# Designs tried in a protein design run: designed miniproteins, single chains, continued (5). Part 60

Each design is a single chain, and the fold is of that chain. pLDDT is the mean over its residues in the fold that is shown.

## One batch from the design tools (miniprotein)

Design m18069
Fold by ESMFold2-Fast:
Structure m18069 (fold): chain A 80 residues (1-80)
Amino acid sequence: SVEEELKKLVEETIKKVKEIVEESKKKNVPESELLLRIGEEMQELRKKLDELAKETGKYELAEKYLNEAYEEIDKIIKEY
């Protein structure tokens, strides 16, 4: 289903962000560099969600999942 595809994209992005955070902690990366890298992953997620929304007409659903991703990633960043 479209919802499962949206959910998978969000879950994959959150997993990548968690990996970036863990690697950044090991290498003692500045927060500014961490935020730039996470920003790149979020831009990629937005593009993929926008593509699915255009193909399926599920704009509200895509926006809901994008917002959930932002909230979860914000929590992860605050723990850095």
Scores: mean pLDDT 86

Design m18070
Fold by ESMFold2-Fast:
Structure m18070 (fold): chain A 110 residues (1-110)
Amino acid sequence: MEEKEKLKKEVEELGKKAIELGKEAARLAREGLELARKGDIEKARALVERARELVEQAHKLVNEAMELAKKSGEKETLRIAIEIGAEVGVLTILTQSLILATESEIKKYL
C-alpha cells in the first residue's frame, strides 16, 4: 500500500472516531439538560463533565488527523480532514450550547 494511501485511511479512521465521540458528547449534553430541567442536578453535572471530556478527546483526534493529512501532501486527504474538523466543530458548538443551557437551568435551583 502506498504511504499516501495509508495516511488517507488513517485520517478517515481517526475522523470516524472523532465524529462518534462528538455525537456521544452531544447526546450526553442533551440528556444532562433534560435531567437539569427535572431537578436531577447531580446527574446533570456528571453528564456535562463527561460531554466535555468527549469533546476534548474528539478535538485531539481531529488535530491528529489534520497533522497526518498535512504530512500526506495530498489535497484530497487534506480536504477529508477539513470536512471531519467541520463536522466535529458543529457537534462541539451544539454540545457547548447544551452545556450552557444546562448550567443556566441548574442556577435556577441554587
Scores: mean pLDDT 89

Design m18071
Fold by ESMFold2-Fast:
Structure m18071 (fold): chain A 86 residues (1-86)
Amino acid sequence: SAAELRARYEKGLALFEENREAFRAKLRELAPSLSDAEIEEVMAAWEEAGRAALEAALSPPAEAEEILAETAARLRPVAERFAAAQ
């Protein structure tokens, strides 16, 4: 259900916040050439992708496609930079 999906997302966010430093350290290990600012952009992009995915999952199909397309376009430069740095 929508309520169960939101509850899982909120629990995931809480676990992410508790482990934010470990997640940052893992990103640094995977992409050691990125600056601290670029690592923060990757973390922010991951959080935004999660929010967009939840919103799309709870939206009508047409709105979901728009949300995913706009988010993918906005986050693509960050994703490509991270991939190139691995």
Scores: mean pLDDT 81

Design m18072
Fold by ESMFold2-Fast:
Structure m18072 (fold): chain A 76 residues (1-76)
Amino acid sequence: GTSEEEAKEKEELLKRILSLPREEVLEIAEKSETGIKTALVMALMESLPEEKQREILAKGDPDEAIKLLREILEKE
């Protein structure tokens, strides 16, 4: 159905965004709707050490998670 097609379209969009430099991905995430924002945060976390992933997940809020992700990734 249309909703399933839209979900696949969003998945392809997320893959393309995630192929960009991480700082640019974070900027896009900050400006995105909650659904896309959360998906990008989760994907960016996968590239981090487990300890840092736990700290980000402890925030519970995508906007707070992005702030912490930005701080961590800007050090690279």
Scores: mean pLDDT 75

Design m18073
Fold by ESMFold2-Fast:
Structure m18073 (fold): chain A 68 residues (1-68)
Amino acid sequence: SMEEFEKLLEELERLGVLLAALGDVATAQAIGRVMKEAEELAKTDIEKAIELLKEAKRRAEQRIAELR
């Protein structure tokens, strides 16, 4: 759903800020690129866009765990 997509974008934005604060600017920038890709994809396939954001969130959370 569009609501699920928007919540995932907000979560990823916060995770990107946290990654940058932890010194991993490269991963934060990669998340920003995935978010833009997902926004474009959502115009034609919202379900694939949601899957893309879910995978990005999983990777971001794993990276944060590695940096703590």
Scores: mean pLDDT 87

Design m18074
Fold by ESMFold2-Fast:
Structure m18074 (fold): chain A 73 residues (1-73)
Amino acid sequence: MSEKMGEIAEKIKEAILNGDEKELEKIKEEALKEGFSEELVELIINHVKARIEGKDEEAGKQLEKIGELLGIK
């Protein structure tokens, strides 16, 4: 997994915690320009949201889907 993915995930977390939908949209656009699929970006967002909400089961499901898209077993 690239360093860029970790950076994007941290930016997503900050935007969600601050309620900044405009910043979240900019982060999505940045990730797409870096070659991430729209589905992968949405899964990362959903994973971060689930972690913030303490929904460990949902966070795990999102992480599994991310692994499938990246070809990680």
Scores: mean pLDDT 76

Design m18075
Fold by ESMFold2-Fast:
Structure m18075 (fold): chain A 87 residues (1-87)
Amino acid sequence: SHMKKRIEELIEEFEREKEELVKRAEEAGDPELKEWIEKQFDKFIERLRELLERVDEIPEEELRLEIEILEGLALIVKGLAELLLSK
């Protein structure tokens, strides 16, 4: 499935971005930022895994919109983390 592959690739991308941002927060000595990043990305990854499990049950248009929302939320979290790490 085209959508299945897209979701799988996005999960891998989010896990990679989470690991990088968490490592940078740890190196900066900011445990609160680390915990916040972990919680936000874990929620996004969990939601993607739920969509992946139900990929054949959900209309493609709805899957696309849910993916776009999660990508947007991840960009916001990444942007905020980058801003806080630049201090």
Scores: mean pLDDT 89

Design m18076
Fold by ESMFold2-Fast:
Structure m18076 (fold): chain A 59 residues (1-59)
Amino acid sequence: SLEEMRELAERARAAGHDEVAGKLYGLIQEGKPLTPEQVEAVRAAIDAGDPEAALAILE
């Protein structure tokens, strides 16, 4: 959901992953929701400190 994507963007920003946060905000603005599986994968990548993996999922 767009709400979960916003929470992920805030989480990424808090972790210092500004590029991931920016990409998530861009997708929210474009109305491009992630699947539940993509949301969980991005959350796992952020929590693992792997912004490159998160960005790859968001492509």
Scores: mean pLDDT 82

Design m18077
Fold by ESMFold2-Fast:
Structure m18077 (fold): chain A 96 residues (1-96)
Amino acid sequence: MNAEVAKRDGETLLADAPGYLAEAERLAERVRAGELDPREAAARYTALAIFAAGLDFQARLAEEAGLTELAARLRAAADALRAAVERVREAMRERE
């Protein structure tokens, strides 16, 4: 396994994760406030869901490479982002 590549890619996604988490939280707020077109909200939701899946995938690669601490941090970031994305989905349903 190429641990150096897994570490670099995982650290890069992990560095971006707080920004995506903040974006998801603000997106849910904006949807509830009626500030966003449903089509725009759906597109942003989809992009955030894809990023959350990417964090989960990198966590698995980090585990396979023996990078246990990085894998744990990536899983925690994925869990937090999935929870925030779920709040966006619920906000969109409430606006139907």
Scores: mean pLDDT 84

Design m18078
Fold by ESMFold2-Fast:
Structure m18078 (fold): chain A 73 residues (1-73)
Amino acid sequence: SSEELLILESGKWSLLNRKEPSPREVENLKFVVDGLLSLGREDEARELLEKVANSPKASEEAKKEAKRLLETL
């Protein structure tokens, strides 16, 4: 739905643009990726994971999880 897309877009923006890592960053990453994949948006999920894996703003835990998830796609 359009509401689901807005939630996922908000999640993507927060993961890439938040000044400080969220305590739920890894959980939020998994939620957004799972949501994108459920909608058949694998290319967007891959792009998000690549951006998080290479982001200086992301925590090391989120970068590690992003790299792990990329290997499963």
Scores: mean pLDDT 80

Design m18079
Fold by ESMFold2-Fast:
Structure m18079 (fold): chain A 57 residues (1-57)
Amino acid sequence: SAAEEALIAEFERRFGAQLHGDEERRAALHAYIRRVLAEHDWDVAAARATLERDLGA
């Protein structure tokens, strides 16, 4: 979805440097974002708050 893609792009911009070009870690980040979004019933604001707490904003 557009909301999922936007949230993934946002956190990839914010935390992508920490991945050091590791595609496996990037895939894990994307999977984690999708899981958190699903756990919050696709509430982007709630998912963002959880991701910021867990990953460090």
Scores: mean pLDDT 77

Design m18080
Fold by ESMFold2-Fast:
Structure m18080 (fold): chain A 65 residues (1-65)
Amino acid sequence: VASEVGRILLMAGELLEAGVAARVSFEDGTLRVRLDGTPEQLALAEAAARRVKERTGLEEVVVEA
């Protein structure tokens, strides 16, 4: 029910708070997070993605390194 922009902003906000630099896009009902970072940054991005998925009810949030 949230707009695509709203979902992107929510994900970007979670990543910013976690200190992770990543690119966020929304395609066909899926939030996609792309980063080139350390295993620690990937883990933080995955944790943020799980929180966004739970909050939004999205079927999938994909994190790619």
Scores: mean pLDDT 76

Design m18081
Fold by ESMFold2-Fast:
Structure m18081 (fold): chain A 80 residues (1-80)
Amino acid sequence: MEKIEKALEDFRKALESIPELTPEQIERLVETLRQALEDHPDDKLAVYNALLEELKRLGIPREVRKKILSILDKIFNYYK
C-alpha cells in the first residue's frame, strides 16, 4: 500500500537524523514498524507496543526511545 510505504520512508529518514542509532538498528526498527502496521492496521496502540518492545530489545536509551515514539506519533497524525 502506497500510504504505508510513504510512512515507512518518512520514519526511516527521521531515524537517520538521530546520531545515536546505527544503520542496522534503523533497518530493524523500520522492519518492526512495517510488520506491526501489517499485523495491526487499525490498532495504533498495538503498533506502539510492538515498536517499544523492539526499542527495549535493541537496548536503546529512554531519551532516544522518546524521540522515536514522538516521530511515530507525527507519522500517525499525518497519515490518518
Scores: mean pLDDT 80

Design m18082
Fold by ESMFold2-Fast:
Structure m18082 (fold): chain A 60 residues (1-60)
Amino acid sequence: SPVELAKRQIDRILSLQDRMSVQEFEEALQTLLTDYTKYYPEHTEEFQKLVDKALKQRRS
């Protein structure tokens, strides 16, 4: 599903966070959110929740 694909890509971004700045990490997540909501607008709320959760994990 598009939600599972987005989750896997977010997990990859999270695994690479030590190799990027905070700005690059946030930009990667925002780009993912923009692309997924463009192609799968019916899942916008799920994508937003996944991105929000990932942003919180960066600060933990």
Scores: mean pLDDT 82

Design m18083
Fold by ESMFold2-Fast:
Structure m18083 (fold): chain A 72 residues (1-72)
Amino acid sequence: DEQKQQALEYLRKGALKLLEGDYDGAAEYFRKAAEASPNPEAKEHFLKAAEKAEAGDTVGASYHAGLGVSAL
């Protein structure tokens, strides 16, 4: 599924931005992952990951990103 693969690619880029301390960049990629996700549950989790990333909550961002992947 092209949409699922695109969502995973954006998620990977978001995770790299979190590791770099680029919280705004991480949030942007997590929002793109949500847009690419075909499953509404995955969309909600990736949007939560973006919200947590913008707040500097790397643990919360990683947790919700993981839930989003599980829902894809």
Scores: mean pLDDT 86

Design m18084
Fold by ESMFold2-Fast:
Structure m18084 (fold): chain A 70 residues (1-70)
Amino acid sequence: MERLNELVQRLQDLLAEIMKYGSPEQQAQARAVAAETEARLQALTDAGASLEEKIAVVEEAIARLEEIMA
């Protein structure tokens, strides 16, 4: 549980950073990643998916946000 919470916090921190310092294009891409990730996590929660599957989704989202900022 702690690992997932840490990753979600990192995701939120990256999103906030992009929304504060990113270009309008980067901000639009970050919003799309955030919305997709939220929907995927909700679907996994509703399906009773494993903690490991939820962690993988958040890690993918973090990697995508880091690519947007690169």
Scores: mean pLDDT 83

Design m18085
Fold by ESMFold2-Fast:
Structure m18085 (fold): chain A 86 residues (1-86)
Amino acid sequence: MEEYKKLLEELAELVKNKEEHDKIQELLAKAFLLRLGVPLEEAQKLIEEKPVGEAVREVIKEKGVSEDEINELLAEIIEEIEKLVS
């Protein structure tokens, strides 16, 4: 998915440059939502309409994602970011 790759590249640059934590949290949330099958446009709208944590929790509940699946997806996203930062 092209949008996911671009988002991870942007997130990796922010992490590499030790930039704004709020922006890192926003992009990480968008990456997570994309992995849950939410289109980028819809993911962006969700985080604009409500706090990032609330938007992510709503999608998790709606899609019935388990805590184990959440942890696995986050670990995969972090691993991909680390590969881009190296």
Scores: mean pLDDT 76

Design m18086
Fold by ESMFold2-Fast:
Structure m18086 (fold): chain A 57 residues (1-57)
Amino acid sequence: MLSEEELEEIKRLVKEHNYDFKKVAEELGVSVSTVKKAYFEYTLEEGIKLLQEAVTK
């Protein structure tokens, strides 16, 4: 349901706020659970991609 652009923004904001999901949720006007779910989904996908590339090299 969230766009790839929104997932990238959430990841950036989480890093900027030192992994304070509550502050990120306040900044975006969404629930903390939404931020955590989006961040987890994005991180899992990114991790899989990085592992795929590392094994290939």
Scores: mean pLDDT 72

Design m18087
Fold by ESMFold2-Fast:
Structure m18087 (fold): chain A 96 residues (1-96)
Amino acid sequence: SREEVKELAEKYDIFTLLQLASKYLREAIENKDMEAARKAVIYFAAALYKLGREDLADEYLSRIEKAETVDEYIQIALEAMRDVFKLLKEEEKKKK
């Protein structure tokens, strides 16, 4: 939910959110674990929220509500991951 994503974004730093998201994504891919795949999306959504992209976080949360398979959750998590890393590259450009 949006509330859970907001709570995670406030509770954890960006590196911890990405570490947990990556751990759950790896577990989902290796074990076909649907719960791990869902958690990966939630943690990437929390990272997007923390980076000021609440719109993208909401989009990914809406997509998982319609997803029925582990492979669909994994695809959604991979797309969310790409958006997070794109935003992190933009932040690095501002510092250099």
Scores: mean pLDDT 84

Design m18088
Fold by ESMFold2-Fast:
Structure m18088 (fold): chain A 103 residues (1-103)
Amino acid sequence: MEQETIERLKKEAEQLKNEAQKLRDEGVSLAETMAADPRATPEDLRLVGESVREFGRAVNLAEKAIEEAEKDIDRARSYLEQAKTELEHGKKLLDEAKARMEA
């Protein structure tokens, strides 16, 4: 049961890491597009830049959750929950940046 819990946490953290990495790459691509667009404001660039940083933090926290899963399951859970928070915050910032470019 404990081993099954550890494996489940590792899988969840790896899935989150993969999603965060994909969204980070998307945010970087959007930032490059915005930097080339003369209509993009400093605020637009700030929002996408912050989303990229939040996704980077989510990746790092998910990696820490995987590293700690076999050593300290409670610490691993804490890192995973922090990673989820950073991922969701990054998604909100990225969605805001996209909406501003579509307007």
Scores: mean pLDDT 86

Design m18089
Fold by ESMFold2-Fast:
Structure m18089 (fold): chain A 81 residues (1-81)
Amino acid sequence: SEHYDLGLAAKEAKDYEAAIEHFTRASAEGDARAAAQLGDVLAELGKFEEAIAAYREAARLGQPGAEAKAAGLERLKEFLA
């Protein structure tokens, strides 16, 4: 997906706004890797609820390890509360 590649470039540049936009579009196109990357970026920004939702979408789309990442963030959110 072109949006997946553009999202990776934006993430490397620390342009998280552009990374979120591109990974959201790629995820909407069914790219499981993009949904997982969206979760990673959202988690880095402290947006844990949105990150959990993105990882669950990645798991639904077949991304290995995404369900474990969602569960890990749920535990982290509980710890921070």
Scores: mean pLDDT 88

Design m18090
Fold by ESMFold2-Fast:
Structure m18090 (fold): chain A 87 residues (1-87)
Amino acid sequence: MKEKEKEVKKAIEESEKLIKEGREAMEKNSSVDEMVKILSKLVDLATKLVQLQLDLKDDEDMSKKIHEEIVRISEEIKRMREHLYER
């Protein structure tokens, strides 16, 4: 596996774990501090995926896959922000 493709796979696996952790934190009404830590990690991961998408811009299939994951992370960040605002 090419190094950048492996990095994308690892980032997607990490995002799936963080999204699950975020959903569980919202369901059990975890502390603001706990949810903010998860949000910070999701933002950092989205930034990393944007950089990987730019690095792989000529690979249409990979760029699309990265874009779909960035969208998924953005939707989860929005859900967590709305949950925190409504508390």
Scores: mean pLDDT 82

Design m18091
Fold by ESMFold2-Fast:
Structure m18091 (fold): chain A 57 residues (1-57)
Amino acid sequence: GRMEELARELSMLTGVTVEQAKAALSLAEQGASPKEIAERTGISETAARAAVLLSKV
């Protein structure tokens, strides 16, 4: 589904695991900020910002 495809794309773009990408995208969909996503998932704020942008597509 869309989440699986976005998680793979985020993983390829940022080098995070697919599991981290799924968690980041779920938080972004719930309106979490890039800082909150980074703190909760352990990914960089740059990767978290990418997750927020992808969640809007």
Scores: mean pLDDT 82

Design m18092
Fold by ESMFold2-Fast:
Structure m18092 (fold): chain A 68 residues (1-68)
Amino acid sequence: AALKSEIPTLQQLLEELKSASEDEALEIIKNSDLTDEDKEQMIEILEKYGKDNLLKLIENYIAAHSIE
């Protein structure tokens, strides 16, 4: 899935999700600065594949789309 949110927003979300429970993860996504489209995609991934798979997808997306 293609994400539309900026890389710094995704990095902040990733750090918050790493320290959160699965119940907290849903609220973190909803309260983040992500686009509504990205929020819906991340909630679907969380519900279908769990938090660990969501973290992996965010990490892989950041790695693939970040130019340092």
Scores: mean pLDDT 78

Design m18093
Fold by ESMFold2-Fast:
Structure m18093 (fold): chain A 97 residues (1-97)
Amino acid sequence: GGIEKYKKLSEESPEKGRKATSKYAALALAEAGVNFMEELAKKAEKESKEKGAKAYEMLAETAYHASELYRSFGFEEEAEEYEKLGEEFKKKAEELK
């Protein structure tokens, strides 16, 4: 994945390493954010459909932000995957309303 590619680049050369390390950290935080929000959304869904719907809407937005970050760094495949996840989470939020 994109994070793994950036980690390898950070070990390849000093100049590439500095740029890759910053991008790797940003992507790792974005991925962690999506994972964290997904766990919160699953917990909210168990509490009530209304709470679940709201949490999945927030999760979809988080996934879209991760997609934009991957795309801005040139990782089109990973960006498309997160965009599709955002669409799936948005659909689930609508089904819970």
Scores: mean pLDDT 79

Design m18094
Fold by ESMFold2-Fast:
Formats: C-alpha cells, sequence, structure tokens
Structure m18094 (fold): chain A 74 residues (1-74)
C-alpha cells in the first residue's frame, strides 16, 4: 500500500492539477498522519476545493489522525 507521504504527494498533485484546470495559478501542499483514513482524507479534500491562496484546512478525528491541506501561489 501507499505510505502516508506517498498518499500526501498523490493528493497534492491531484488537487493542484484540478485547481489549475479551473484557471487557478496555485500549488497544493498536503501533510497527513500515518494513521489518516481515506474518509478523513476525503473530508479534507472536500473542504480544500473552496480554499483561497494562503488558506489551510486541517481535518482531525477522535483518535488524533489528521490531514492538513494548504493552497499556495504557484
Amino acid sequence: GMTAEEQARAVARILTDHLRRQGRDVRVEVRMSEDATGELVGQAVQKALELKVGETVRAEDANGAWVEIRVLPA
């Protein structure tokens, strides 16, 4: 399976490509805990789609698993 680092890089690439196709000149950075679930990643991604440059979303569950997504200028 993918490591948390590999999953974070994949999510960052997918979100960057998606937002750039919408005409946004951005890059996305993603960090996550090793125990981050697909559900938690999905929640963070959904919120990240509405972020402006300089904004960050952090999703966290009851077990301390977390996903952080930041939108940066390209």
Scores: mean pLDDT 85

Design m18095
Fold by ESMFold2-Fast:
Structure m18095 (fold): chain A 82 residues (1-82)
Amino acid sequence: GSAEGVAGLAEAGERAIREAEEAAERGDLEEARKYVEGARAVAAALRALGAADPSLRAEAEARAAELLRRAEEVEKRIEERE
């Protein structure tokens, strides 16, 4: 694992969140949910990377927590539009 690996996963998660928000704005709630699941999968991968490499743990956990927080915000927006 590397700091670049953490950054790459964080960027992938941020793209998934952005795509989820865009899908929700279009009323494509099924697609939005798939992107939310994608962001959660990236958060899990970040935590696994941090567990495997203690030197990356704090950054990986912080990035994963932020992605999960944003995923929950999108999920609430989806629920409000149902």
Scores: mean pLDDT 84

Design m18096
Fold by ESMFold2-Fast:
Structure m18096 (fold): chain A 78 residues (1-78)
Amino acid sequence: EAVELLRRAAEAAREGRFDEAAALVNEAGKKIAEKHGELDGDIMEGLALIAIGVGKVTGDPETAAETLEKLAELAEEL
């Protein structure tokens, strides 16, 4: 499920496993696109990948994880 994939991505990002987090986000985006439409999937994936990238570059994995958790909450509302 997309929400669970985003939460798993948050856990991976928090632990500094950014490549795993990005892969989980890509899978979540595909699931959201299948259920809610390609635009929603693309937006969620894009925002999540930006959060992961910023966390990786700035050395702030906790903020990346928190953003991914918020995106998971948003995906539950869809």
Scores: mean pLDDT 82

Design m18097
Fold by ESMFold2-Fast:
Structure m18097 (fold): chain A 106 residues (1-106)
Amino acid sequence: DPVEKALKYAKQALENAEKAIEALRNGDVETAIRYLRKALASAQEAINALRGLARPDVQEALKHLQEAIDNLRKAIEAARQGNVEEALSYAEKAIEHLKKAIDYLE
């Protein structure tokens, strides 16, 4: 089931984004970047699993997954620049969008 597969990947993205926030709060920027990259990869796999489905719930989930990816990319860039506050802000926005995507897929 493509929706079950996407839900699994979206939940993996959420878990990794939450671990990235913990690492950022502890000042461990290298660990945070690693988890943000894992979250990005899992969110992309969720989008790939939903490809070709025309259901309204799936289209809303895809929109939120894309917003999560955009915020994860910005979080990685901010973290690489040493801007922990900006990285945290973008990672938190990514988590909000991942949670919304999960809600649409459940």
Scores: mean pLDDT 92

Design m18098
Fold by ESMFold2-Fast:
Structure m18098 (fold): chain A 85 residues (1-85)
Amino acid sequence: DKLISKILSALKAGDIDAAVSIVTSSGLKLLIIKHAITGALLYSGVISPQDYLELLSLSSKISLREFFTAVLNRINQKRLKQLLA
């Protein structure tokens, strides 16, 4: 999915503003986008199954920006742990 790929590229670059802009310009429901992104991250092995369940639990409770911040923090923590191993 080209839209999800663009959002993930922005998030991996640390550009939350670009990620939010892509989503809001798409006209899609926020919850659908949050679930699609979380699924794509799990499927690609970027986040753990535990991270996936936690992000799904948060998706209806927090804003899109807060959700993207939570996603970026989990990506960065996994990368940091791999670099320190």
Scores: mean pLDDT 80

Design m18099
Fold by ESMFold2-Fast:
Structure m18099 (fold): chain A 105 residues (1-105)
Amino acid sequence: SPELLIVQIELKLVAAEVNIDLAEKSKDLEEQKKLLEDAIDLVQDVIDTLEKNKDQIPEDTLKKITDRLIEALKRLKELAKKLGFEDLVKRAEELIKRAEQLKEE
């Protein structure tokens, strides 16, 4: 069901956004790294799922989800850059490009 697929995507996206919010509020470098790694893994899973199933997702919903993914990745990249997590910066940049590609008609 496309509806169930969308719910699964939205739940993972919410989880990623929560992990980014927690990382931004944390004062522990090790905790921040773990939260950002968990968040980027969730975002990657969402992008992989969207690329595989884009034809099953309504265009308006796809645009809304990809806009949220790009925003979340930009926040993640900014914090990762500030904290010196170079690998996470590179992963976020690659995922931003993939998410932007999903918005092409």
Scores: mean pLDDT 90

Design m18100
Fold by ESMFold2-Fast:
Structure m18100 (fold): chain A 64 residues (1-64)
Amino acid sequence: SVDQVRAALLQTAEYLASQNVPLEDGKEILEDQARTLGRRFGLSNSQVEEVLKEVYEYLEQLVE
């Protein structure tokens, strides 16, 4: 489900921030994971893009 993919990506974002991964690199990792999970769970491209937007905003807040 969309909620399951979002939860997994938010958890990954927290991990990446905790490891001091540079923001740009973290965004690339999250994009790759979102595309992979989106395909696995049958999400549309639009659903993947919306989840990525939310997760990017969360990651940006964590590194500030």
Scores: mean pLDDT 87

Design m18101
Fold by ESMFold2-Fast:
Structure m18101 (fold): chain A 79 residues (1-79)
Amino acid sequence: SVKEAIIAGLESAIAELEKLLATVPEEVQPLVQEAIDLARRTLAQLQTMSDADAVAAMNRTLQQLSAIVQKVLELLKQL
């Protein structure tokens, strides 16, 4: 199902983000942690949602992740 695919994708993304914490500059680590925390919260919420609600929740999470990416890019300009 779409929900199962979203859950699997988020679990994979969290694992990759946790690996990134060991390799990114110290200044970027809080933003990577913010992304991990956001993905974990979304994962927890998805357990009780319909497929349609899960898609809507994932779309909101992707928008928030985009904002985090913008913060990373601005921070990298200062390094």
Scores: mean pLDDT 84

Design m18102
Fold by ESMFold2-Fast:
Structure m18102 (fold): chain A 76 residues (1-76)
Amino acid sequence: SREEILERFVQRVEELSPAVQAYLDAHKDDPAVQAKTKEILALIKKAGEAIENGASEEEVEALMAQIDKKIQELLA
């Protein structure tokens, strides 16, 4: 359900958003890392707005998968 997706999204954002911001702070001298972190945070915000605006479960799962992929690329 959308409620289950929202719960999973909130949990993921709670875990990932502070870590992503901390990673940016730790890598302030790397403009590529800064740009990628900023992009990830913007995508997280966009996903939250999509959920609030009634996006389908498939659309939200796709956005969450996209966020996860970008975070994996950042932390690799």
Scores: mean pLDDT 75

Design m18103
Fold by ESMFold2-Fast:
Structure m18103 (fold): chain A 106 residues (1-106)
Amino acid sequence: SNLTEEEKKEVLLIGAILSYLGALVAEERGDEETAKKLRKEAEELYAKLDEESQKKFKEIVELIEKTLKKLKEKGASPEEKADVLQEIVAAIMEGDIEKLKELAEK
């Protein structure tokens, strides 16, 4: 089946977010090479997004950053941060934006 233009935009947006999350997981695990590769992939995918999708990407990144900041303030280990990032990956794959807001609220 051919993807519609809207479905193509959603695939690019999800790809950019998942690459960004993968970079953060790799950083917490000390895998600097994988983190750099995934950050580059996220930047390249982000550059292909339209303005509306770029805005959605930024809103999701802000929720992720808020969640990580709260975890760091609580003294969470790298493993605990990686586990929460994987929960965010699952929520993104399911389209559950409400779960991202819940994680950002503690």
Scores: mean pLDDT 83

